Designed miniproteins, single chains, continued (2). Designs and how they scored, part 33

Each design is a single chain, and the fold is of that chain. pLDDT is the mean over its residues in the fold that is shown.

## One batch from the design tools (miniprotein)

Design m5114
Fold by ESMFold2-Fast:
Structure m5114 (fold): chain A 91 residues (1-91)
Amino acid sequence: MAKLTLEKVGDKLVATLEVDTGPNERIVLVLFDKLGNTLETKIGGPSQQKLTLSAPFEEAKKARAYLVTYDPETGEWSVTLLAEKDVVVQP
């Protein structure tokens, strides 16, 4: 289960991702502008279940959260989109 929350804090957009992860899983949080350009990216460590990222509120338009899973026995990597949200903060 993954939870992506967007909130306005002062002049910044703060994105928080919460998801259950294991030792071979990492969470990735990305903020994009209106053209789809990456503003900020943050990658969690192994077993990190909460990740927070901020960018200027006026520039941030979309957030995407991914789960990156590595199987050390097979050497396989997988990337799963966990959540996507448009930056729509109520006044």
Scores: mean pLDDT 80

Design m5115
Fold by ESMFold2-Fast:
Structure m5115 (fold): chain A 99 residues (1-99)
Amino acid sequence: SALEEEAQRRAAELEADPSATDEQVADFAVEYLERLGRPALAEAVRLTLKIINGEDVDESLARLAQLQVELGYVSVEEAIEMLREAGYEKAAELLEKAA
């Protein structure tokens, strides 16, 4: 599709630009995913950027894990275990309470 071709070109431009910020890459990915009708994946990109920037890390990890469960990538039990093994006990507790 024309959207896919435009996205491939823009992605190549960002990959070739050593000055491209995480925010610019995330903004591109969010716009592309929203145009594809994939709002859950767009939210996942926004949450990933927050985690990278140290913003609301536990809350963002819990929400990202919940999205992965809703999309069928992992079970809630597997997501909780992974968060605990990584040392994110508060994020694991938030996900457990949301389940």
Scores: mean pLDDT 79

Design m5116
Fold by ESMFold2-Fast:
Structure m5116 (fold): chain A 89 residues (1-89)
Amino acid sequence: SKKEKALEGEVLEGLARIIFGVSLATKRPLSEEEKAKIEELFKRAAELHREAGDKEGEARVLRALGDFYEYLGDHEKAEEAYKRAAELE
């Protein structure tokens, strides 16, 4: 259901934020596997919120994905993610 998709999206968003947040807080560099997993989790979370019709949730996740791409130095992907989030507001 849409409600279940939104909830799954929130859980995946939370997991991505925890993994990324711990790296930022401890100043421990992310491994390539951790970077790939965080990106996958944020992308899946955004898709689940979109399928649920949760524009607020999708926008929130896309901003977090943008912040993550900025951390990676991928400014083009960061701007794309931020633009997509802004279009949902």
Scores: mean pLDDT 89

Design m5117
Fold by ESMFold2-Fast:
Structure m5117 (fold): chain A 64 residues (1-64)
Amino acid sequence: AAKKLELKNAIRIILSEKEALTGKELQHYTEQILGEKVSKSTLNAVLQEMVEEGELVFSGGKYR
């Protein structure tokens, strides 16, 4: 399983290059960057934390 910091950094890289993405799209791209499987529960927990910290916005089913 990916370390939380590695997953956060992967999400930052993806969203710096892409428009708003769904959790499923973010799971796909983070798995490609990290070269390993990312569980939906781990990804959702990290995304929720990043939204709570004000780093991401969740709107219309997508993260930005």
Scores: mean pLDDT 82

Design m5118
Fold by ESMFold2-Fast:
Structure m5118 (fold): chain A 59 residues (1-59)
Amino acid sequence: SREEIRELILEISGLVVKYVLHWLKYKLTHDPDYKKKMEELWEKIEELERKLAELQKQL
């Protein structure tokens, strides 16, 4: 549904913000834990983007 698409876009947007914040921390500290968190967040974003693409095809 269109509501599911809206909720998914908002969730993806929130994860992107978290990704950028961890990227900034990684640039400042070079701490590998931040890089690992970025990779985990990006995998989640890609999963949600695939779900979004599938839902949009059904409209």
Scores: mean pLDDT 85

Design m5119
Fold by ESMFold2-Fast:
Structure m5119 (fold): chain A 100 residues (1-100)
Amino acid sequence: MKASDYLEQAAKNARTATPDQLRRAAPYLEQAADIMMKGKNPKTKQAAGNLRQAARMGRAGDGQGTSNSLQQAAKYAKDGDKKANDDATPYLEQAARIMG
């Protein structure tokens, strides 16, 4: 699966995730964001920004807010840096798994 696929899966899972699951996933979303923020592509940086927003909302227990930010991150990541996406993928997979 691509990074964008895991972001879409994480977004779907976030809507039904418990506040505890959202809080446990947040560090992985932040790690993915840190990787993507080092990219030079503006779309990759936009995906990173939305991932950081998703992590903040996840820590607050806001499943719908987390989902909305992850959906935006997925849209930006689809046309982003392949290497940054690939490097972030293990963290996005872990976040999706924790929330599902």
Scores: mean pLDDT 89

Design m5120
Fold by ESMFold2-Fast:
Structure m5120 (fold): chain A 100 residues (1-100)
Amino acid sequence: KHKELLERLLKAIDERDLEAVEEVVKEAKELGDEGLVAVGTHVIRLLREGRDPFEDPYGLYVLFASYSTDPELIKLFRDYLIEKLRELGKFEEAEKIERE
């Protein structure tokens, strides 16, 4: 369930779908997934303010890694961010996360 929720969160972030992010956060709270709740809540705030969820991708990674205890989920999120940043042409930000 945690991996499926993370995959749903990543898709919702890609689509800038505020309602989908809110649904993932609700389910993450029911499962006690603090990492998904922390990241999802932060993304909800950014989207409501009309801000880009990828304006601080390293901070987003650190936030997830600080609350998640699952190394496989941390790796999945890290790999997703690195690929997304490269697609956006943010190569220096991608390198910063890769060095962790």
Scores: mean pLDDT 82

Design m5121
Fold by ESMFold2-Fast:
Structure m5121 (fold): chain A 90 residues (1-90)
Amino acid sequence: KNFDEFLVAGALNGDPVMAEKAIDLGLLSKEQEIVALEKSAKQGNPVSQYRLGQMYLSGDIPDLEKGVHWLRQAAEQGNERAAALLREVE
């Protein structure tokens, strides 16, 4: 439990590795996943930008404009999954 709380704190502070692990372990609510991914995506992490884009496109809180925005940022950094998904959406 203390380690899970450490991962959640790191994710919410914008650590991309801790954000990915906390999300994969199901430690975050959908709102917290977005907050964690936004912090690391704004720091320029392309994997977090891609994951945030997917969350906005297919999650319980859909926002196509924000999803496309983050996929475009990740694709511009060379994230091939983001580029492929962006082409499927547009």
Scores: mean pLDDT 78

Design m5122
Fold by ESMFold2-Fast:
Structure m5122 (fold): chain A 91 residues (1-91)
Amino acid sequence: DLMEEIGEKLDEMYLTVLPHLSEEERAELAALGRRFRDARLAGDERTAAQYAVELADAILRLSEHRLPEPVLARVRETAAEVRRLAEQLLG
């Protein structure tokens, strides 16, 4: 299931960056994650895929100057995978 795989990859990225975030940054990602989950629960796969890309991009942005290599490389690869899977649902 593409949505299940997207959700698992987003959770992996989130858990990786979470210890390095401020309270405000954690709240931002939690809000985006809630939008993704709400769209998924509603069966709106297209909207969920759009929020998944937004969330992956936000996590990567927050990770770029906080995480060491090779951890940052893994987050970049996972973000690219989320985008690729989401494009299959959006195209």
Scores: mean pLDDT 86

Design m5123
Fold by ESMFold2-Fast:
Structure m5123 (fold): chain A 78 residues (1-78)
Amino acid sequence: ASPYADLSVEELLRIFDLEYKSVKLFADNLMLPKEERGKLLKELFDYFMERVKDVSPEKQEALREHFEKVLKEEGFEL
């Protein structure tokens, strides 16, 4: 059973935001071009969603909507 299954949407979003912040800092420190940043963020999202696949569909949808918003604010698309 996934340790994420019983977490609230707020807890899941907090975990994702911490991971996203780390990836963004890494990309910024390496001065990665926009295309490479987009790939890295998509890989982070795919990896995160695989780890939380056992959470409810409603929570998974909230996470997808949050990530789509983050990507659009950064100028990327899934």
Scores: mean pLDDT 78

Design m5124
Fold by ESMFold2-Fast:
Structure m5124 (fold): chain A 92 residues (1-92)
Amino acid sequence: MISKEELDLEVEVALAAMAVALAKRSGTPEDFRFAIKVLKRAAELAKKYNDKKGLEQILEFARDLLETARQNGHEDVAKEAEELIEEIEKML
């Protein structure tokens, strides 16, 4: 992928993966909320570029984040992640 738009999407997907990994390690609501914001941004960009495979990857990251948020007892964050998952599923 050579276009700036495609590169921007690849960077956002990579950032989303790293943000999820950070949230899983720290267990803080702050890091989970940051991961949700990055995932939402990546999903909106993937939808704009009609990248279904990118959306499927982002959906997998969001599901992993939801499970981890539930395990850490962050109910508010888990609800935000559930809403993001529903939004991404509607984009597919």
Scores: mean pLDDT 82

Design m5125
Fold by ESMFold2-Fast:
Structure m5125 (fold): chain A 95 residues (1-95)
Amino acid sequence: SEEAEKLFKELRELATRAHELVDQAYKAIKEGKLDEAKRLVEEAIEVTNRMEKLFKELQKIASKEENYEAALLLADVHARLLGVIISLKGAEKEK
């Protein structure tokens, strides 16, 4: 449906933004800019929360295939976000 296509497009755009924020956070960690890294991680969490809300809306109207693809996008973002959170906590412990 047109509504599902719009929500899916928004989900993909948010996934791209979340990945960009995670990449920026990793760079900030490498540079010892831990306060900047923390803010970037917090923004990535907010973007991920928006993705979860869109995913729930998609589950009501999207096909099984679209729901599967949406779940994979969200899972990928969750995995990368967890990775950067672990890296940040490790870096904070060493400083």
Scores: mean pLDDT 87

Design m5126
Fold by ESMFold2-Fast:
Structure m5126 (fold): chain A 69 residues (1-69)
Amino acid sequence: DRVVLEFENGARIVLPVTRDSLAADLAPVLELLSGRPIDLDPDLRVADLTPEDIRRILGYKGEVRILFE
């Protein structure tokens, strides 16, 4: 299964991780998107991330969806 972030503006980003990956594996991608250093819990899994977590990490104020395809 692939993981996709879908943003309110219709942008979709395919993440180079699976549902079972560690969320810390997303740090480089999230840093690129946010333009700032990202500190993630090293034990947190991608499957445990919420849309609220992504909005907080990115500083994004619109709707975000995490899709598992």
Scores: mean pLDDT 77

Design m5127
Fold by ESMFold2-Fast:
Structure m5127 (fold): chain A 96 residues (1-96)
Amino acid sequence: MEAAREAVDAAIEAMKKELPELSDEDYQRARQAALDTLEFLLKRNPNLPLETLVDIAVATAIEEVRRLHPNITDEQYLKAEEAALKAAREVLEKLK
């Protein structure tokens, strides 16, 4: 779980760089949604690969901020998601 939490935190920081107009509260909600998703998936599917768990958690964080800010374009969210996934995978690679 520690590695997954670090990966999620890195993803949130990458999203902040791509979508700086979002508030700290929005990112706290996104982070919490991602962490709740990780806990849920670990209970249901303990053998799921760590990379898959983190990918789903990052997607959940993006959907949470998208729900709060529907006026931001799909292209901007795609760019934020790509940056977040890259940052998360770099953390997981470093921890291996």
Scores: mean pLDDT 82

Design m5128
Fold by ESMFold2-Fast:
Structure m5128 (fold): chain A 84 residues (1-84)
Amino acid sequence: VSVEEVINQLQQQIDDLIAQARRYAAQGQPDQALAYLDQARATLDQLRQIQLGVSPPSQRQAIQSRFDQRFAELDALRAEIAAS
């Protein structure tokens, strides 16, 4: 198993967890939706650690900034669902 395969698997897992969160939110089940978003956030953190570990120093700030934006997007979605 290559690092590339692990990265692709984690990205698919994050996308699936977010899709499940949105599905449960649309069905009026915010507790289930928030649980899936919390899992997505933890998986995103794991993906960030791996990508930062395999990236050259010149790319680390750009990668960090991109992940900071993705975390902010998840946190905004979580707040929206929690307010529903």
Scores: mean pLDDT 87

Design m5129
Fold by ESMFold2-Fast:
Structure m5129 (fold): chain A 72 residues (1-72)
Amino acid sequence: PSSEEISATLQALGAVYNRLAPQISDPALREEAERAVLEAYRAVATGEMSGEEAVARFEATLRALVAREQAA
């Protein structure tokens, strides 16, 4: 992947995290959100996923974590 793609992906991941993570108060779910951002970055850095795919998967993961927080 290009340096521009990596930079854009980090900015997009940060924007998703800042929007959704405040809705998660459970420390275990918050830790899962942190691991998800690292995994998304890894997938783009290794060329396993495009930045767009990684951000979409990350947002889906965080929305699922928010749903689990609300169900508890």
Scores: mean pLDDT 82

Design m5130
Fold by ESMFold2-Fast:
Structure m5130 (fold): chain A 105 residues (1-105)
Amino acid sequence: MLSEEEFREILNKMADFLTQFIKEHSEEYLEVLDRIREKLRERGIELDRYVLSMLLGKLMAMIEAGKARIDLGVKSGEELLLELLKGDEELIEKVAEEIARLALE
């Protein structure tokens, strides 16, 4: 079992990676966020882009730590972001479902 401190370090690493990714892929990232936000609104959940990015970073950290509850077909938090840029609707739907769960916990 990972310690709370080890998981916090993974969270910080994923937050740094996400920050760099947003700088390099800003337009595509915002388009993906807006698609996830639309799926969340269909579930009655409204999140701003900042909160959604924080929850996405947490999901990335959970994937890195092997704690993700659903199989997203990715091996790392970095791979999750790259696959989301491809615009696969099934992946976006699964990510929205997992973020909805995290937002309600």
Scores: mean pLDDT 80

Design m5131
Fold by ESMFold2-Fast:
Structure m5131 (fold): chain A 86 residues (1-86)
Amino acid sequence: MREEALAAADALVAATTPEERSQKIVQLNKLLGRLLEEETPEEALAVIDEIADRLVQAMKTADFDLQIDLGVALISVAVYRAIARS
């Protein structure tokens, strides 16, 4: 799960069209849900925090359109992070 979730975050950052980014956000959300179900809470949190860090770093150099999509993904990451901490 860790490798798949991190690869999904990287794929979102690398996506060049809004349609690709929407698909990658859906895929990332599915993997975040699976992390919460399949991993320990500690491991899920560690992966979620690494995903958040990667998306935040990408936002610093991203164009406006990518920043919007990364922002949407970060809202989802924040929700799953809150669930993992519950």
Scores: mean pLDDT 84

Design m5132
Fold by ESMFold2-Fast:
Structure m5132 (fold): chain A 80 residues (1-80)
Amino acid sequence: GRAALEAALAEIRAAKDLAELEAAARRLIRAILESVPDVARAIGLALRVIGILEDARLTGDIEAAKAELIALAEEVLAEL
């Protein structure tokens, strides 16, 4: 629920490198799948998280990826 999304958001904010960001993003995906009742929307949001991580891996821009993941998590929290 909301608490799992807030916990994932805190871990994303605390992430210092790609490995920590990937771990936090996996938690965000689980929190989305548990919290968003529309299955198609939950899957779409999870795919957006995966896309952000792939971009981070290609560019090395961890701060840009963190900003995008934070914005996505806050979007999901606003809908609950």
Scores: mean pLDDT 87

Design m5133
Fold by ESMFold2-Fast:
Structure m5133 (fold): chain A 92 residues (1-92)
Amino acid sequence: MEKMKKLKELLLEEVERVYKGEISVEEAAERIHEAFPEVSLSTAKRRITEYLEAIEEILTNEKKLEEELKTLDEGAQKTYEAVKELIEKIVA
């Protein structure tokens, strides 16, 4: 279990770097393979890709909720925007 926890920790770190555009998937996979030689380069690439896909799925679902809200009540959206502007003016 300990070895798997450290591998997952490194995977999450490298996935974050790829997500931020700091490194490529290939570079991240290479770093994982260097730290854990028992994990093949192809396995490391697959795991990174799986995590990136999960992040995109979550982001897509949030965007879908935002789109549904816009289609359900245009008036509520405008009212919310006006209230937000008022709060900004009061706090400023």
Scores: mean pLDDT 66

Design m5134
Fold by ESMFold2-Fast:
Structure m5134 (fold): chain A 50 residues (1-50)
Amino acid sequence: MNMTPAQQAAAAILASIMSEEETGKLFGAPNLTMESLRAALTEGVPIPRE
């Protein structure tokens, strides 16, 4: 499954306050990076969840 656009927006805010790793754990997206969040928000590339 992929993160929703709302989850991606929330994750971008949280990742700027916390680490990528902690934000990824909260959303069940262990491969979450700031680059993947940027791509999701600017290019519509979905971030996978486990």
Scores: mean pLDDT 76

Design m5135
Fold by ESMFold2-Fast:
Structure m5135 (fold): chain A 85 residues (1-85)
Amino acid sequence: DYDKKLKDLLKKLKEAVKNNDVDKAKKISDEIISLINTGKVSRETLLEASTEVGVLTLYAVVNKKSQEILDLLSRVEEAIDKALG
């Protein structure tokens, strides 16, 4: 289930961001973008993912996470927005 895989990857991304683990966040972000680019994730799950990444980005800004983390979250949001059309 592609929707479940995206939800599981978003949970892992959230933990990597909280830990400021740039290497792990990059690997998970690349996996998320690849999954979204299959076109097999539902529109409803993409909309939920957009909200979750937005909240996670706000968390990263407020908690002074690295610029590399912010750049990765921006790339994930861009992939979601492009998939939503």
Scores: mean pLDDT 90

Design m5136
Fold by ESMFold2-Fast:
Structure m5136 (fold): chain A 69 residues (1-69)
Amino acid sequence: SKPVTEEDRKELLKLVVLDLLEQGIKLNKEYVEKALNSSDDDERAKLLQKAVETKGEVITEEEIEELYK
């Protein structure tokens, strides 16, 4: 297996988050930001699941683009 880089982690998270938003799924901003700061694939998956399940402040497409500038 290839090692996951920080860039790979951010790109994968961006693609997953954008895909979920395109499907009409609302994602909690705090949990998406926590997932972006995680260095572990399992932790990121868990945090993204929490972002889907948690009601409250929703991340926008604009905020996602700002996180990846």
Scores: mean pLDDT 75

Design m5137
Fold by ESMFold2-Fast:
Structure m5137 (fold): chain A 55 residues (1-55)
Amino acid sequence: MKEEAKERIIEAAKTLLEQGFDVELAIRSARVAAKTLGLEDDIPEIEEEVRKLAE
């Protein structure tokens, strides 16, 4: 459940990057989603994965 939620957040951020939005917007979106789902402790990991997708 928790891992699946993290995957969905990362996939949504990937979609934003594919649509041409900048990495900072994708990270901001992922951070908001993580807070909404109670995954604040996982935000550093999620941000790192989103940055990897932008590289």
Scores: mean pLDDT 79

Design m5138
Fold by ESMFold2-Fast:
Formats: C-alpha cells, structure tokens, sequence
Structure m5138 (fold): chain A 71 residues (1-71)
C-alpha cells in the first residue's frame, strides 16, 4: 500500500536515482547553454530543460535568453 513503510524507502531510492540522472543531464545542459550562440539554440535547450524538470538549467537558459534579448 502507498502508506506502508516499505513504500517510503522505495520512493526515496527512486528519488535518489532520478536525482543522479537529473544531475548528469543538468551538467550536459549547462555545457549546451554555454556553447549556444543563437536564440533558437537557447529556446531548444530551455524546452528540453523544462521537459526534464531541471530548474537550475531552466533558470540559466532563461537568463541567457534575456541577456541576448537585451543586447
């Protein structure tokens, strides 16, 4: 059942695995953001970051997009 003690341990283990995968994907997206030179590239990275649920990558992509729009 969803309220069993075993369910809590399984949820924590899944969350840990998901977090490790997210960290790897987030580092890759940070490199893509740094390499991106066009607004179109940044928009694609932003969409990918949102689909993966990576808030720090979303924030960096949005900040770089706003910087390019300001220039």
Amino acid sequence: GSMAKEAEEQAVNKATADALIAIGDEVDLFHEIEKAKTLEQLQKILKKAKELGLPDAVKLAEEKIEKMKKE
Scores: mean pLDDT 70

Design m5139
Fold by ESMFold2-Fast:
Structure m5139 (fold): chain A 94 residues (1-94)
Amino acid sequence: EKSDNQLIGEFLSYWILKVLAEERGLPLEEQLELFGVKSKEELEEKVKKAEEVFEVYLEKLREVGENTTSREEFLRLLDKALEETAEKVRKLLE
């Protein structure tokens, strides 16, 4: 299995590519190449999954930030958020 960090990194990359595609108005053919997909339907599926995963991750980061007063505690809760987000990714890839 891929490590939690590798899974999060892959989905973070898809999310960044989505933001660049939308803000820069990249042509469809360039979006297909950047996302490594062969069709608009595959692109939409990957973007949808990446967006869902990233929304969950950002919400967990917000909760961590609101509930911690020390850097060390923040890093521990961040690691837990990464683990829980990676589990969500594995479920979506089922």
Scores: mean pLDDT 68

Design m5140
Fold by ESMFold2-Fast:
Structure m5140 (fold): chain A 76 residues (1-76)
Amino acid sequence: PEPRSEAARDLLEKARELLEQKRYEEVIELLEPVIDSLPRGDAALAYELLGEAYEALKRYEEAKKYFEQARKLREA
């Protein structure tokens, strides 16, 4: 991993920990402000984590949107 991706990796790791702790709103607060600044691979993972958080909160329209974005980034 490149040094420039280090902050993104730490952020995604923290988001996964929050998701495992069922702290779904904090996952959203952590990732949404920075999603547009992440490299494609890191952005795909971040969109997947956002989708899982929104799905857990029963916000299915937002969850679907983020899962579609993650898939689109992995397919491109």
Scores: mean pLDDT 80

Design m5141
Fold by ESMFold2-Fast:
Structure m5141 (fold): chain A 94 residues (1-94)
Amino acid sequence: MVTVKIKEPVIEGNKVKVTVEMSTDDSVLAGQLTVTTSKENKVWTAHLRSGETKTLTVEDEASKVKEINATALAVGEDGSLLPKVEKTVKVKKP
């Protein structure tokens, strides 16, 4: 199984910081986490092994970020593609 968590976005001055965590269990052979925050091809990636947890912390200009999107892709031990996990968090501006 694959689990993705997007932590609460933090706005400080002109920047948004977001922490995204992905976890895999022993049913997963390999996984990839992709996080996007803007339309300007700013992309963060992490690769995971079986039973691994990884965290990505991403930063972008607050004026450019309306939402944070996380996509997890994984392959099971049998070589099949597991269902894609997508999470989205909207950044609320005052």
Scores: mean pLDDT 77

Design m5142
Fold by ESMFold2-Fast:
Structure m5142 (fold): chain A 66 residues (1-66)
Amino acid sequence: MDPALERAFAYWDTDGDGKLSREELRALLQALGRTPTDEEIEAFDTDGDGYIDLEEFRKLLASVAK
């Protein structure tokens, strides 16, 4: 695992439940110098439940790092 990636996720996961809300994900991406659209945030929330888990977050970063 990438320790920096896990550290970033854990920093924004204030509840420690292993999930980020859409708003927390947007704030995290903005802190990393990204300007995500609502459509991008919605696409990363595959389940449509309003939360992004660590695995979804990794897939997101792998897609962005191409």
Scores: mean pLDDT 68

Design m5143
Fold by ESMFold2-Fast:
Structure m5143 (fold): chain A 77 residues (1-77)
Amino acid sequence: EAPVLSDRAIENVIEALRELAERGLMDPEKAEEYIRRLREARERGDHAAAWRAISEAVNSLDDEGRYAFSQLVEARF
């Protein structure tokens, strides 16, 4: 059902979320929660859970945060 996310793609999202927290664009507690959920989803191979965590994280951001997130993911961290 959900598109497959490679381990690299999940790692890139985790790194982007950490950077957003470092820049003050995301609450560090929320970033840690989304990162934990992504790591758990990766360990289980639950691509749907991974996409839900990403969607919730992105939807929690304002326009500036969403822009920064898109740049960080595109930069292939």
Scores: mean pLDDT 82

Design m5144
Fold by ESMFold2-Fast:
Structure m5144 (fold): chain A 85 residues (1-85)
Amino acid sequence: MAEEAIKIAKEAAEANLGSLPLEVVNAMVEALEKAGFKVESAKIVELTDTKAVFELKLEGTDIVLRVTLTLDKDGRVSKVEVELL
């Protein structure tokens, strides 16, 4: 379950590199929900000039995904990391 959620989220984020952080996170949420997961919350934990960190909580599970998005000079996502908390 957690491994599948990480894979889906990461693939959706990688398909949206060059987008703004919120656009990337929205694509990840859409992909997870299309796969049958329910996203209970998507919260921003940290935002700097070089990174944005989000936590996605999956409803009905103990799964919380930490998403770290590395930002370029224009504030667009250049790299994505997804891990289980």
Scores: mean pLDDT 86

Design m5145
Fold by ESMFold2-Fast:
Structure m5145 (fold): chain A 61 residues (1-61)
Amino acid sequence: SSLMKDIDEAMARIVRSVTKLAAKNQISEKFAQEIEKEIERLIEQGKSALEVAKKANELLS
């Protein structure tokens, strides 16, 4: 469905943003991978893009 395509695209953008933020803030590659795994877990659980973004912000704070 178009909704699934939109969600997948939004999630890809979030993952890219986290990766770029990690590089900019000198966060360890291991820590960046842990954030990426958590995002992937939330996607697998069917969480919305907003919920994923909120969790990403929490992990980076």
Scores: mean pLDDT 67

Design m5146
Fold by ESMFold2-Fast:
Structure m5146 (fold): chain A 62 residues (1-62)
Amino acid sequence: MLVKVTNLDGTVVEAPLEVAERELKLLDENAEFEVGEDGYLWVTVDGKKMSPGEAVKYLKEK
């Protein structure tokens, strides 16, 4: 399925869920994923829910 992914710069792109999950799991195998009613992808890392762009920044600075 296609999901809306919010990048760190605030841009929104559509991506296959499997691709978005794979990219984030390369940074943290324990990342959890949720698709909102409006189709936006959310990521939970260390118990904190954030956008995919925020999750990438968090994991790189961790």
Scores: mean pLDDT 80

Design m5147
Fold by ESMFold2-Fast:
Structure m5147 (fold): chain A 79 residues (1-79)
Amino acid sequence: SSASTATGGAIAGIGGAVEANLLIKQGKYEEAIKVAEQGLRTAQAAQARAPDDPSAQRGVELAQAGLEDARAKKTSKYG
């Protein structure tokens, strides 16, 4: 069973998204993207260890959404 590991991955994904959002509010879009990418990597690793765990899947979904939001906001600002 990987419930605790999956929960850790979900928390890391959420934390990365929160930190990325705070960096976006500060205009630090490149740092926001890096933080979001790291959170996504951690969430994906947790899902790979617990593919049938919905918490692991949710962590990846939240991390992906955070990364896409950070990239979109950088593009809107500079392109």
Scores: mean pLDDT 73

Design m5148
Fold by ESMFold2-Fast:
Structure m5148 (fold): chain A 79 residues (1-79)
Amino acid sequence: SKRELLLSLLLMANETQIWLLKRRDLSPEQRAEVEKLGAQVEALKRKFQQGQITDLDAFYQQLLEISDQLTRIEKQALS
């Protein structure tokens, strides 16, 4: 279902931000950006758990934007 897809993407974003925060080679600027994105992931997790998602398409777009930003930081850290 669309909700199951959203949950999978949300869990993947959460795992990525946790993994990035465990790295010791992030710049202070990269770490601050990951912490900000992590806070946004936590806010989306709470909305999902509390059934407060009224617009699944808007939720999906927000999650994609966060995931794209996390992936950009990951690629920069690995390069």
Scores: mean pLDDT 83

